# Designs tried in a protein design run: designed miniproteins, single chains, continued (4). Part 43

Each design is a single chain, and the fold is of that chain. pLDDT is the mean over its residues in the fold that is shown.

## One batch from the design tools (miniprotein)

Design m13466
Fold by ESMFold2-Fast:
Structure m13466 (fold): chain A 70 residues (1-70)
Amino acid sequence: NDAAKSGEAGAKAAAEGNAAGGGSGSQDMRLHPDANEEAKEAGLEGIAGAARGAEEGYRGSQKAADMAAK
């Protein structure tokens, strides 16, 4: 249950970070349907952006909690 709760918080932060920090691979595929390999490369960049956004979202959440504790 705690694991599911942590996972949901992480997924939410990842979704918000991905929306703000980078596009989704699926959307990039629609922009570049000509080459499958080009779509895969766009997907990899999307994953990197999503990872950065997820970390930023997680840190922002912790900072907000810390501010509320003060």
Scores: mean pLDDT 56

Design m13467
Fold by ESMFold2-Fast:
Parts: C-alpha cells; structure tokens; sequence
Structure m13467 (fold): chain A 68 residues (1-68)
C-alpha cells in the first residue's frame, strides 16, 4: 500500500538522522501529502524505527514492492 511504503521510507529517514521537520517537508513536496497526514506518517515511521534496523526496513520495502 502507499501508506505502508511511506511509513517505511519515513522510518529509514529517522534512522539516518533526518529531522522530523525535513521528513514532513519531503512527504509534502515529493509525495503531495497534507501536513497533518505527513505528521501521522512520521509518527508511524518512528514506531517502526524503534523495532527495526535499516537492513530490516530495506527488506520490508522490497517485500512491499512485490505486493503493490
């Protein structure tokens, strides 16, 4: 799903040390999300980032691409 893809992308950006403000801006400008939706994606991405490594997220992204 689009939401799952964006959540995994946000989680990876968090683990890479990108600020929440920059992730929100990226989601709004690149993916056309509203600020409210972008903030929710970042919150979900943070929960995913707490439980997974960058390698785990890369695997999840590949699996999501196969199911989309």
Amino acid sequence: SRERHLVIEAAAMILEGVSDEEIIEHLMTVHGLSEETAKRIVEKGRELAEKHSLEDLAKMMREEAENS
Scores: mean pLDDT 85

Design m13468
Fold by ESMFold2-Fast:
Structure m13468 (fold): chain A 92 residues (1-92)
Amino acid sequence: SREEEIMYQILDQTSQQMLAIYEQSRKENASTEELADRLVEIGIQGLREMEEKKVPEILKNQFLLQFHGMVADLLGREAGRAVTERIRREYR
């Protein structure tokens, strides 16, 4: 569907931003906490863009699930969980 295409485009964009932030954080010797803060920000930005484009809740949930998996793969399970919990809390 058009809404699925929008969600996947935003997910791809967010994935690229996540990798860029990770690489920059490594160069700056940033803390895991500082990296997590930046990842929460881009996750919320993705959800806001989907909201503006009238993407249904089920696809926003799919985006968040996919983003959780990507963060967990990059930083570990605990970081994935913590980032996702903060996004749910702060997105309101």
Scores: mean pLDDT 88

Design m13469
Fold by ESMFold2-Fast:
Structure m13469 (fold): chain A 74 residues (1-74)
Amino acid sequence: SAFGKRMIEKFRKRVEEIRELIRQGKLDEARREAEITIGLIGIQIGVFKLTNEPQEDIEELERIREELERLLEE
């Protein structure tokens, strides 16, 4: 759906903003924003499942969450 695609694009943009914070050495801000975004993606995955969004879109949100979780391990 158009809504699903907009939400995925929003989270992809948030990942890029977090990567930019890391590049700038703003590690505390990057960690906080990543933790918030991981939580929001978890909620959005639940919404996508309830609204029968395509499996590919659910998997994309899961990949974005995994990418942010890996960034927090560095």
Scores: mean pLDDT 87

Design m13470
Fold by ESMFold2-Fast:
Structure m13470 (fold): chain A 90 residues (1-90)
Amino acid sequence: LREIEEVLEETRLKLVDGVEKKKPFSELEAIVDETGERLRALGVPEDLVELFRGSAISFVRFAMKERNVDLLETRLSVLRDAFLEELRRQ
């Protein structure tokens, strides 16, 4: 679980930084895709990986449109906590 926590925290920081720096969506999408691959390599179930990717991409798109980085940071933190709880139940 600690390695998964570290991957999710690193991803949150990279996505927040990328939105703040106005990076193109393709670069932010690549970060989410790389995170999905890392989660699969750590043994996370496919359904949870796809749930994470879909949620993260949605949050990033919203933050880019609305220019609300604080809300992105909050949403990604909530997603991380919910994801880790789900993994603990399995």
Scores: mean pLDDT 83

Design m13471
Fold by ESMFold2-Fast:
Structure m13471 (fold): chain A 78 residues (1-78)
Amino acid sequence: SAEEAYREALERAVRAVREMVRAGASEQEIEQFINDSAAELMTTLLALGLSPQEALERADELREAVRRAAEEERARLA
């Protein structure tokens, strides 16, 4: 389902971005990862029958959530 695809993408991306922050990845590397993750999710959601607008909105939600996770992890390390 679209909900399962979103959940799995979010869990994977949050885990990966936290590891990237801990490993000292640059802001550019993190933003590239977030954009790639969102693009992959959008492709999956479109294949599952979501409209382009709905897929974009969910991809934007993923970007925001993963950016927040990166910022929170950086704050913990500061």
Scores: mean pLDDT 89

Design m13472
Fold by ESMFold2-Fast:
Structure m13472 (fold): chain A 100 residues (1-100)
Amino acid sequence: SEKEKVKLEVQRKWVDEFLPYIAAGDVKKAIEVLKEIKEKLKESGLLDEQLEKEIEDLIKILEGKETKGGVELTAEESKKILEEMQREAEGYVARSRALL
């Protein structure tokens, strides 16, 4: 079915693009992937209110952590923020997988 193909494509985007961008600290690219996932789910009729909220909440968290970091972070502070973003991203993927 077309919906099952979209679910598999979204799961691949989480593993192959989104989580690697988070691990690399490329927040801008990670957010772009989340927006692509949202659009694919919307176009396929799979985007329910809970899935939309999970994506939107995660984007706000990622943007907030990037801006709260400021311009002059120590290596230790940068690592801590990255680890927090990784935990939030993994939690999002686990919850969203259960909703699909």
Scores: mean pLDDT 82

Design m13473
Fold by ESMFold2-Fast:
Formats: sequence, C-alpha cells, structure tokens
Structure m13473 (fold): chain A 67 residues (1-67)
Amino acid sequence: KRYTIEDALKAAGFEPTERMINRIREARGKQLDPKEHPETLTALLAFQANNGLKMDGFMDGETEKAI
C-alpha cells in the first residue's frame, strides 16, 4: 500500500484537511519553514521516509510526484 500525504498527516496526529494538504503542495520548490509550520514539516518528513525519498523536508519534484 502506497503511503500518502494524508497517511503522513494522520501519523503525525493531524486531521488531513484539504487546507493542510494545499499548504504542503504550495511549498513546491521550497523547504518548509519549521517555525511557521512544524506540523506540516513533520508530516512531510514522515511521508518522505515511508516512500523511500530523501528526508530533507523539501518539496522537490520526486516528493511532489509521490504525493
């Protein structure tokens, strides 16, 4: 089973709302700011780890393609 961004948000203890998912997607080509959105960064790192991607918290093309 593919580990989705919604699964990562749930694992981090958050409700996978469209607002949170869009916030992650809007960080395309940028590193998520841990001071502004620590919860979304935690979810992104968990998503990257579970999909065998580089755990850098950066919304690159490979991370976006996997979402």
Scores: mean pLDDT 66

Design m13474
Fold by ESMFold2-Fast:
Structure m13474 (fold): chain A 68 residues (1-68)
Amino acid sequence: MKAIVYYTEEGKEYGEKLGELMKKTFGVDEVELIKSKTKEEAIENAKKAKEETGYLAGAGGEGVAGTM
């Protein structure tokens, strides 16, 4: 199973933590971390990835990524 996490430059730490949590909690084998310019862009990209691939996707920004 693959997961994709989109994060803002200021939310990089949250993106990394979310990716590692996904590996432990959901048993994902691969996590891809992708930078986005804004939280809105990260959310849009995560939604698109979920719709196109059906993979687990998350977004990070404003330092509140842990609840996604």
Scores: mean pLDDT 67

Design m13475
Fold by ESMFold2-Fast:
Structure m13475 (fold): chain A 73 residues (1-73)
Amino acid sequence: SKKEERARNAVRGATSPGGAAVGAKGLAELGIISEEEAKRVIDEATRPGASAEEAARALRDAAEKGGVKAPEA
């Protein structure tokens, strides 16, 4: 589905914590995840010591809570 494609592209583009934060904001703006879920991903991505892999995983988890399947980080 288009929602799955957007979520997969956002997670694949999350090659840095900042990339994951941008992806979360984009998915919330498209209505794929809630603004509250996007905030959780951004908080995780901006946590001191957060890796790109952990941030991408948080984005993937948020997308799955929004009802779409996203790829692994």
Scores: mean pLDDT 74

Design m13476
Fold by ESMFold2-Fast:
Structure m13476 (fold): chain A 88 residues (1-88)
Amino acid sequence: MTIPSHWSDRQKQLYQQLYNQLQSGQTTFSAGLGGTSVMLLARAAHDVGLTSITVRTFSGLTGDNVQRAVDIAQQQYPDVTITLEVLD
């Protein structure tokens, strides 16, 4: 498991946090604004060897941003199925 040197310290910290959460058996996550967390989560799941994770968000602009990030992450990590749950 190699963390890219070009990632920011914040991205490296978030990746380590998500990796540890996934190793502890957590498979459902709430996505934050901006989608960076979704990309780091997908990579962490791939590195842990998980085949399925769930991301929860709300409808509207936040949901649209998360959906776009999920679509991109799914293309980069096709071995990890990302289920997006949109809450009303």
Scores: mean pLDDT 74

Design m13477
Fold by ESMFold2-Fast:
Structure m13477 (fold): chain A 114 residues (1-114)
Amino acid sequence: SLIEKVKELIKQGKLMEAMELIVDYESENLSSEQRSEIVKKENELLDELKKEPFSLEKAKELLDEFLSFLKSLNLSDETQQLLLLRLVINIYGIYNDKELAEELLEYIDERFSS
């Protein structure tokens, strides 16, 4: 699946390639207005994360807040997962921490398990 391909690229540190797959999906499945609103919310969450000393617990909290926002937009589960993976790519890029990125990927998997 696209989600599995993006996760594998993130695990390999291929963040540009992972982001390109997500951007292509967004271009085909989301309006420009939806994309703008999502980017704005993501940037607000990333700014909030940077205000305090780094915390894995805070990063997980912000993933949950982003997921709640995406659900409020009535997006599909696939779209929600890809946009959460986009947030993980941006967090990975800021902190350059592979173990952190893998922990956040596992956390996302838990949110979509029954």
Scores: mean pLDDT 85

Design m13478
Fold by ESMFold2-Fast:
Formats: C-alpha cells, structure tokens, sequence
Structure m13478 (fold): chain A 85 residues (1-85)
C-alpha cells in the first residue's frame, strides 16, 4: 500500500540522518530537524503497533546499519519487518 511505502521511506531517511549525525559528525540544520520531526510522526504509530520481538528486530537493523553503513541490507530488513507487521 502507499502507506506502507511512506513508512518504509520515512524509516530509511531517519536511519540515514542518524548515520550522518553519529558517524559523519554532521550537524542538522533547522530544516533537517523539521524534516526529521515530520518523518518521526509518520513512523511513530507504526513502531508503537509493533510486537516486542518486531521492535527488537527494528533496533537490530539500526544497530547493524550504524556499525556497517550497509544501507541496502538495512532496507531489505526494514521491508521484512513492515511486511510482517
């Protein structure tokens, strides 16, 4: 569905923003902060609807992406979580 794709794209953008801040020492502009807040509003209801095991899997995706920088693997795992929810 279009909603599923919107959640996926928002999660990917938030992961990329977090990676830039934490690994590249990027400082978010006021515009980027506003974008992050809007993306968070899109994903928050979805994350709150997840089971404990699904939330744990989502946390693992973020942790692994932070360690490896492998965005394609992160996208694949995010798709699996969204499709199973």
Amino acid sequence: SSETEEIFEALVKLLEMQYRVLKEKHVLSEEEIKEAEELAKIVEPFVESLSEEQRKKLQEVGREFFETGDLEKAKEKLREIIESA
Scores: mean pLDDT 85

Design m13479
Fold by ESMFold2-Fast:
Structure m13479 (fold): chain A 75 residues (1-75)
Amino acid sequence: TMERAIRVSEKLKETLEESSKTKTPEEAVKAGIETAREEGLSDVEGWYDEEKNKIIVRGTLPDGLEVEAEADYPK
């Protein structure tokens, strides 16, 4: 369970980092949310934090463990 949470978090962070290089903040958030849902997360939410210039996505694994990932937005 914990190992799955770590792997999903790492994949989300990678998705957000790659999306942030080529997409708008809103599109990067959407890509992160889609990846989180594909990885089996529920209660998925994401947003762009303008003050910190970061994309954040979080959700809950089927066993109730929460996963959150963030990436700097370079644009």
Scores: mean pLDDT 81

Design m13480
Fold by ESMFold2-Fast:
Structure m13480 (fold): chain A 100 residues (1-100)
Amino acid sequence: MREELKEELKEIGEELKEIGRELLKVADEAEKLGDEELARKALIKAIAAYIISAGLEFLSEHAKDSMPEEELKKALESGKEAKEEFEKELEEFKKRVEEL
């Protein structure tokens, strides 16, 4: 169970890092097209994705046996929720860029 939770934390962390990379590309494209507001929003979300990714990776590597599994489960659930939210926002931002 604990090892499975750590593996899932690492996987969600990597997925959030990939979403962060795509959000950064959207920010760059929006800036080139002159939409500074969209560029800032996408950049802020990219930063958030990288921070959450780093936190989940750190937790997967360094969570001690003294840390309750329930805390790991909560972190994983929060990470999954963040991933779903950021994926939806990424698709919205991509659509807005295509409309510029």
Scores: mean pLDDT 84

Design m13481
Fold by ESMFold2-Fast:
Structure m13481 (fold): chain A 71 residues (1-71)
Amino acid sequence: MSIVGADEITDDEEEAKKIAEELGKKYGVKPEDFFLLKFPSLAEIFGPEYAAWAEEMGAKLGVAPGEVPVI
C-alpha cells in the first residue's frame, strides 16, 4: 500500500535492491543481504566496496557521493 510521501522510499528501495544484487555478484555478497544497506555497521565491513557502490548509485541518481540515502 502506498502512502503520500512513501512512494519515493519504495522506489529507492527497489533501486537499492537491484544495487544490492549487483553487489552480491560483484563483491561476493548474497543479494539477500540487502539489509546491509539499512545497517551501516555491516556496510562498513565492505569498506571501499561500499564507497564504490555509493559512487555508482550517486551517478545513477544524479547526486554526489555521500548524498545517496541508505535504505
Scores: mean pLDDT 51

Design m13482
Fold by ESMFold2-Fast:
Structure m13482 (fold): chain A 89 residues (1-89)
Amino acid sequence: KVSEEEFEIDVDIALAEIWLGIFSIEKHPENRGAPLTPEEIREAAKKLVELFSPETLKRIADAIFRAHERRPDLPEGLVLLAEEIRKLL
């Protein structure tokens, strides 16, 4: 059974994935699911800091980094998003 902490991490990662997916659709409407460039990921991070509290963003970034320690195969876009969020906090 997944612990409460692990469940919260998985939810935060899912939220980050959903956000990147929405941003990809907005930037590339005719190529749904297109991978975001590093510049587009920086834009996505800037939009997140406008919409969410620093505490929420720090939690999400920390969750992604903790998941990356366990799963080095985690998508590069998620890790880049977490790095850009940390730079803006």
Scores: mean pLDDT 74

Design m13483
Fold by ESMFold2-Fast:
Structure m13483 (fold): chain A 77 residues (1-77)
Amino acid sequence: DFEEEARRLFEEVRERAEEAREDPALANTGRNVLRLLEGAEQFAERNKENPELAAKNLKNASLAAQSMLDASEAARA
């Protein structure tokens, strides 16, 4: 189910961002990612009458957030 997969990915990335926020070296990235995800969640709530659009937006935001976290982790290596 695309909607269920999108929400699962969103939750996984949110947990990862929360962990990043607790790491002093990644805290700024974690906070920025959490703000991005918050915006996507608000969009999904406003568009719950169109579940496919909401899920697509959550997935796109989650992939962007994942990319930001990956880039920040790579910069530390």
Scores: mean pLDDT 84

Design m13484
Fold by ESMFold2-Fast:
Structure m13484 (fold): chain A 72 residues (1-72)
Amino acid sequence: MKRLEEVKEILEKVFNNEASDEELDRGIELLKKLKKDEQEEVIRYFAELLGLDPSSVSVEVIISFFEARKRE
């Protein structure tokens, strides 16, 4: 529960361009440690934020999104 909410909070910060590199690394670490059901909830949440179909989103897509933000 706490890990899932923490990942969602980091996603909100990323979308608002407020996430630090440390928060991005934390988000990636937590996402990899989530159970399958929790990963599916994060995928749905990410898709809602971007207006995408959840079937087009994977854990790898979200990790790549965080990694792209670190280069900024």
Scores: mean pLDDT 79

Design m13485
Fold by ESMFold2-Fast:
Structure m13485 (fold): chain A 73 residues (1-73)
Amino acid sequence: MTEEELEQILQQGKELFEKGKKAKNADLFFEAADAFEQAALGYEALGNNEKALKAYDNAGVAALMGAVVKVTA
């Protein structure tokens, strides 16, 4: 997986996160979390630890938002 492909996955995660916020849809937040985690693993494999840690953080935030929406729906 290339840096360019990982950047696309990050962008997909951001779009899913925004859709989740607007729709109040837990599944969209969990899909965003999966995308961010996939990007984090890819950056880690490339040795880009700074971007990997940031993507892991974004995945955690998305998973938390999904859990909140799920229990408040």
Scores: mean pLDDT 85

Design m13486
Fold by ESMFold2-Fast:
Structure m13486 (fold): chain A 81 residues (1-81)
Amino acid sequence: MKEEKLRELSKLAKEDPDEEVRIEAVREIFKMALENFETDPELAEKAEKVLREVAENDPSPRVRLEADIELGLLDIYKAVK
């Protein structure tokens, strides 16, 4: 269940007290967005929204930067297709 996996990863990315766990969740959410942007665009858009929320709201500048990098990579991959 892709949507359930995204909900679990979103919870880890936003709520886990460990910064490294949040970074890993962000990377997994990015992979979901990248793998699904053509075949399941609704899921990919939901994943991208979670990345934007982390980039805007995470207390760690390192976690925010990771999410920003992943968002930039998604835009590049979508543009070169």
Scores: mean pLDDT 83

Design m13487
Fold by ESMFold2-Fast:
Structure m13487 (fold): chain A 91 residues (1-91)
Amino acid sequence: DEKKEEEALKKVEKAIELLKEKKYAEAAQILLEMLEEEGVLSEDSRAQLEALIAGEPEIYIPTSGTYVKVEDFAKKLIEQYEKDKELLKKL
């Protein structure tokens, strides 16, 4: 369903724009809804997004076993999206 994929991409782009504006709770709410609807929301991702919605200053990273500042977490998400967006443009 190409229309659902296009709508999902628009929601991701809106969330990334909000992250760039430091509106972390609003961005996380959009991402949480999207990932839940797509059936790809992990327990770790849910906990991270719920922490952003709650306004927590640090986000837990299970792969490293450490907490990172919310600004650093958001920056990593933005950088990952920009890389994925450039890859998709070449396909």
Scores: mean pLDDT 77

Design m13488
Fold by ESMFold2-Fast:
Structure m13488 (fold): chain A 104 residues (1-104)
Amino acid sequence: SRRELLYEAAYEAGLALGLASEALKRSSGELKKRAEELRKRAVELIREVLDRAETLDELLSAIGGILRGIGEGLDYSKKEKDPEKLLKAAEEEIEEAERLLREL
């Protein structure tokens, strides 16, 4: 359903934000620039997901997805210390969020 696609896109965008934000804290030079760009893209996807919500139920579901995604990204970052691996994961989650939004 549309609500499920929005929730899943919200979750993936939130996950990317958490991963990129934690990688940014551990990055310098070119890696830092990549982390800043991925964080920016994740924020833009979050805005797009929220803009695509047509009902209050869809909006609240999307907010829940974003928060869950951020939390899981932060939790994953406790186990994975390599910022390059966090950024690769963030890129994959951004691509999945973009794919899900195209299905709407």
Scores: mean pLDDT 92

Design m13489
Fold by ESMFold2-Fast:
Order: C-alpha cells, then structure tokens, then sequence
Structure m13489 (fold): chain A 80 residues (1-80)
C-alpha cells in the first residue's frame, strides 16, 4: 500500500538523519510525502533536518504544520 511504502521511506529517512546524511533524509521524506498528504512524521523529520542545517524558518514551518495536525504546541512537536 502507499502507506506501507511511505513508512518504509520514513524509516530510511530517520536512519539517514541519525547518520548526519541530511540531503538523503530530505529526499527520502519528500518521496514519502508525495505518496500521502499531511504526514505528521514527514513534517517532524523535515523540521529536524532543516533545524540541523540552520534553516530555522523552514524548520519552524514544518513543526507548525505537525503541531496543528497533532493538536499540540510547536515546542511539544519539536520534542516528540
């Protein structure tokens, strides 16, 4: 299913992020996002990656979208 494919790509993206492969993490997450809309996990991963590379504005945007979908504050989304 599209959801299973997206979850596999997001797992690979998390691995890439943990290894400092930020460009690979972004590409994998973008591919996952193309299969589904409004993916909380994809937004959180993009937020973490952009924050790690110093793109604070982009990171805040993705955390804000995740926060809306989760019904929490941006600070809470950043921690979870």
Amino acid sequence: SHMQQAQQLLQQSRQALAQGRHDEAIELTRKAASLIEDDVEAYLILGEVYEAVGRTGAANGYYYMAAILLGVTVDQAREY
Scores: mean pLDDT 80

Design m13490
Fold by ESMFold2-Fast:
Structure m13490 (fold): chain A 74 residues (1-74)
Amino acid sequence: SLEEKREEFLRYFGKAVQKALDEVPEDKRGEFLRKAAEIAQEELRYMEQNPDVPLEELKKRFDERLKKALEEIK
């Protein structure tokens, strides 16, 4: 279901953000978390608008955007 897909994505999101956060300078962690939350919200909206999109594709989209955010914060 869409709800189960959302829950699995949120679990993935949480783990990915925690892992990335260890690489973020302490003074930039708040900024990074805000950007990560914005990305997650956009991906959740995309999922709701495109319920047939595979979870694997959503994870790839999220990973690419999170990596870009991490590069921008440096």
Scores: mean pLDDT 83

Design m13491
Fold by ESMFold2-Fast:
Structure m13491 (fold): chain A 70 residues (1-70)
Amino acid sequence: AREERLRNLALWYADENGKETITPEDLERAERDLRLGELMAPAGKAGSYEIAGKHDEAARYRAETERLLA
């Protein structure tokens, strides 16, 4: 789930910084990176389908990206 991914990412950042405990800064960084990933996933798919000539699929993922940005 998203919460589990957020927790695991924050824990990895804490470990990378030599911390034994997750800090608010680690959670903020994880949240920013996770949100960016969530936006990039449909945008990346839209681009890949466009290059492959699958314009209907590309349009669907562009619409999803626009929805996430709203």
Scores: mean pLDDT 73

Design m13492
Fold by ESMFold2-Fast:
Structure m13492 (fold): chain A 93 residues (1-93)
Amino acid sequence: EKKEKVLELLKKLAEIVMKVYNDQKTPEFEALVKELTERINKLLSELPNLTDEQVKEKAVEIAKETLDGLRKLNAPEDYIKEAEEVLKEIEKL
């Protein structure tokens, strides 16, 4: 189902950000992990009241903001590329 696929992709995004933080334990990457976790938790709490299209739109926004954060903090290019692929997969849903 579309919602389940969105959640799986957001979980992959969270795993990427956590790997970056584990490699570079800075306050800035810690803040990015916390922000992403809070956004995902908010989306999860709203799931019963959202359409598939609304869930996708919110997930695209979360992924774009996370990717922008990774780029601004100069995360390693390999992690940025993995996050870009996750965003593309969400957009294809």
Scores: mean pLDDT 87

Design m13493
Fold by ESMFold2-Fast:
Structure m13493 (fold): chain A 77 residues (1-77)
Amino acid sequence: LTPEQREELNRVVIEGARKVIDAAEAGDDSAVQKAIEETLKRVEEILKDAPEELRQQVIDNVRKALETVAADAKARA
């Protein structure tokens, strides 16, 4: 990943996490799923020219992180 791609990826993930937390705290499971999917689509676009292995690894890590964030937000609400 270039420094520019890493910076954009971090921004996208942070924005996505905030949307996921907001939706989870509101009890809107549909909005949580939509926020996760939209974030993953943006990550895929940033990494479209990256090697397949790296792209899949990052996508899997981001999905797992967002799902964990959603579960934690629901448990604390």
Scores: mean pLDDT 82

Design m13494
Fold by ESMFold2-Fast:
Structure m13494 (fold): chain A 74 residues (1-74)
Amino acid sequence: MSLSELLARLRAMSAEEAIEFLRELAARETDPEVRAMLEKMVAFLEENFDKLSEEQVLTLAQIAVQEAYQLLEE
């Protein structure tokens, strides 16, 4: 799946769905550095869910996906 397709899917999700989507990406990721980064983002979003707006959660999820793709391109 392309980065553009992943970002489009995230924009259609609720905050809770976006967090679950990142968790699923982390579970499928074979690169330990990328997986650790995604797992840390999921943990941060779960820990701060009551303090973040849905828009903020979706923005952070999009940033995490973009960073994962940059790490995989190296």
Scores: mean pLDDT 79

Design m13495
Fold by ESMFold2-Fast:
Structure m13495 (fold): chain A 96 residues (1-96)
Amino acid sequence: MREELEAGRIGLVFEKASPELEAKLKQMLADLAARDSRVVSVSLSKTEEGNLLATIQASTPQQGLDLAEEFKREAVKLGAKIKGSLSLIRQKKAEA
C-alpha cells in the first residue's frame, strides 16, 4: 500500500539572545509540549551564527503552523527577535 504522510514541523529562527532569554524560551517550549496535546516534539538549538532555532513538530501541518505562531507571539513578548521561519509542509507522496 502507498504511504501518505504530512509533516507538521516548523522551525523558528530567533536572533542571538541573552542566556536568561534563551532559558525562558527553552522553558516555554517545554511548557508548550507538556500542556498542548498537538505537540509531538520540541527542540531548541543554536545556529552557527549563535542564533536560536526552535523546532516544533505537530501531528498535522495546520497544527504545526498554529503552534509556531502562538510560540512566536509569546517569544516576541519576552523580547525575542524573529529572523525567519521554516515550514515543512509536504505533499502526501513517497519520494525514495
Scores: mean pLDDT 71

Design m13496
Fold by ESMFold2-Fast:
Structure m13496 (fold): chain A 71 residues (1-71)
Amino acid sequence: MLSREEEQRVLTITGQVVQELVAEHPDLSAEQARRIAEAVLKAAEEGVRQGLSDEETYRRALEAGRRVLEE
């Protein structure tokens, strides 16, 4: 279970990464955007749970979202 502080950090990082990827890829379908958001959220939750910094969590979440775009 994440603390309230950790949950807020996950949501902040997820929002930042999703906004960046959506802005870079205006041709994304709703289904692709959903899969990106899910991958980013999962990576951000895992990073925070493992005690990573916000910068490292952001980097991993961004990589997870970009991997979805390769499908």
Scores: mean pLDDT 83

Design m13497
Fold by ESMFold2-Fast:
Structure m13497 (fold): chain A 116 residues (1-116)
Amino acid sequence: AKEHIELGLEYYKKGDLDSAIYHFRLALEEAKKKNDKYSIALSLLGLSIIYLKQGFEKTAEELYKEALKIFEENKEKLSKEQQAEFLDLVSEYYELKGDLEKAKKYREEAEKLYKE
C-alpha cells in the first residue's frame, strides 16, 4: 500500500489526477486485504482530495468523513510520523475547500509532530 500511496501523491502533485486515482485505489484495495487501518484512512483521504479537485464535492466529503473516522478510531496505534502525514493531507483538503484557517491549523499540527 505504501508505494501506491507515494505514487498517488506524486501524480497528484504533477496534476495527473487519473494516475493519482488509479494508485490510491490500488493502495486502498491492498490496505483492506491487510486490514491496514492507517493506509485505508490515508488512501481514502487521497481519493477525497482528488475528487474535490475534480469538482465531485459530495463524493469527496463522504470519503473525507470515512477517512477521518478510521484515523480517529486508530490514532493511539499510529506513530507521530503517520499522524503528521494524515494531518498534512487534511490541511490540503481544507486548502482546496477554501478553509484557509483550518488548512493552516492542520499543517502546523503536522509540522509539530514531524519535529517532535
Scores: mean pLDDT 86

Design m13498
Fold by ESMFold2-Fast:
Structure m13498 (fold): chain A 67 residues (1-67)
Amino acid sequence: SEKEKFIAELVEELRKRIEEADRLPTPQEVGDFVEKKLKEYGITDPEVRDEALRAALTELDRIEKER
């Protein structure tokens, strides 16, 4: 689905940005990144927003625990 593709691409871009960064982003910075991507794609569905935010924060937590 378009939703699943959007979330997968968002998580992949977040992962690449974290790998290139000298520090881990804060949860607030991750939230800002998700909101920016939702606006770029014109997504206004709150369920898609909530799922994207949850997926991004889950990926941040996973990376933080592996470091």
Scores: mean pLDDT 82

Design m13499
Fold by ESMFold2-Fast:
Parts: sequence; C-alpha cells; structure tokens
Structure m13499 (fold): chain A 83 residues (1-83)
Amino acid sequence: MEYDPKVVEILEKAKKAKEEKGADYSGLGPLPVGNHGLAILYKVTEEGKLELVGVFADRELNAEEQKELEKIEKEAKEHWEKL
C-alpha cells in the first residue's frame, strides 16, 4: 500500500474529529507521525472542511526518504480531500 500506516492513522483521527465537531470545528497544528520524524500540518476551516497545508519532515532525510515523503504528501492530499 502506498500510504504510510501512521499517515493513515492521523488522517482517520482528523476525519473523526471533523465528524464529531462538524462545521463549527476549527483548528491548526502539527501532527507528529510516529518515529519517522514526519509532521502533518493541517487546518480545519470555519466551514468545517479539512485543508491540508503539507507534510513535513522534522529531520533531514536522504534522497530515497525525500522521495517517500513526496509520495506520502501526494497520497495524503488525495485522501484528505475525500474526508
């Protein structure tokens, strides 16, 4: 599967928070992703829509890890837009 399982866990938690809070939910923050040193930065708009700002690494990554981060970001954006 192309998604990192920890990224999926974070996206599912965000979906649950949106469902519980509805359109009135508004928040901004980094979400740490396990031991990969990744952080998902998102914003929940005043309309209650999830807006993905980006996926960031907390540490310097090598070239192969950078490709994985770019892949995770692309797949997370596609999944996030469907939440």
Scores: mean pLDDT 53

Design m13500
Fold by ESMFold2-Fast:
Structure m13500 (fold): chain A 83 residues (1-83)
Amino acid sequence: SRKYAQDKAKELEDLGTKAAEELKKLGDTESAQKILDTTKRGVSLLDGAGGLPSTFSVTLSDNIYADTQREIQKLVDEAKKKI
């Protein structure tokens, strides 16, 4: 459903924004920007998924959320190794 995809997009925006803010406080503005760009891409994909039939929309939204969260976590981990 569109609401499910929208709820996941909001959760993803919150997660990505918090991660980017943390890295900015640590002085890594470049990695923070990469997280924001990755988050924006995930949100855009979730918007597309919300337009699909409900049976596919939920599964695809879950996959997009999980993949984007994993990418954000990788960027955070790599940035923290530099500090």
Scores: mean pLDDT 83

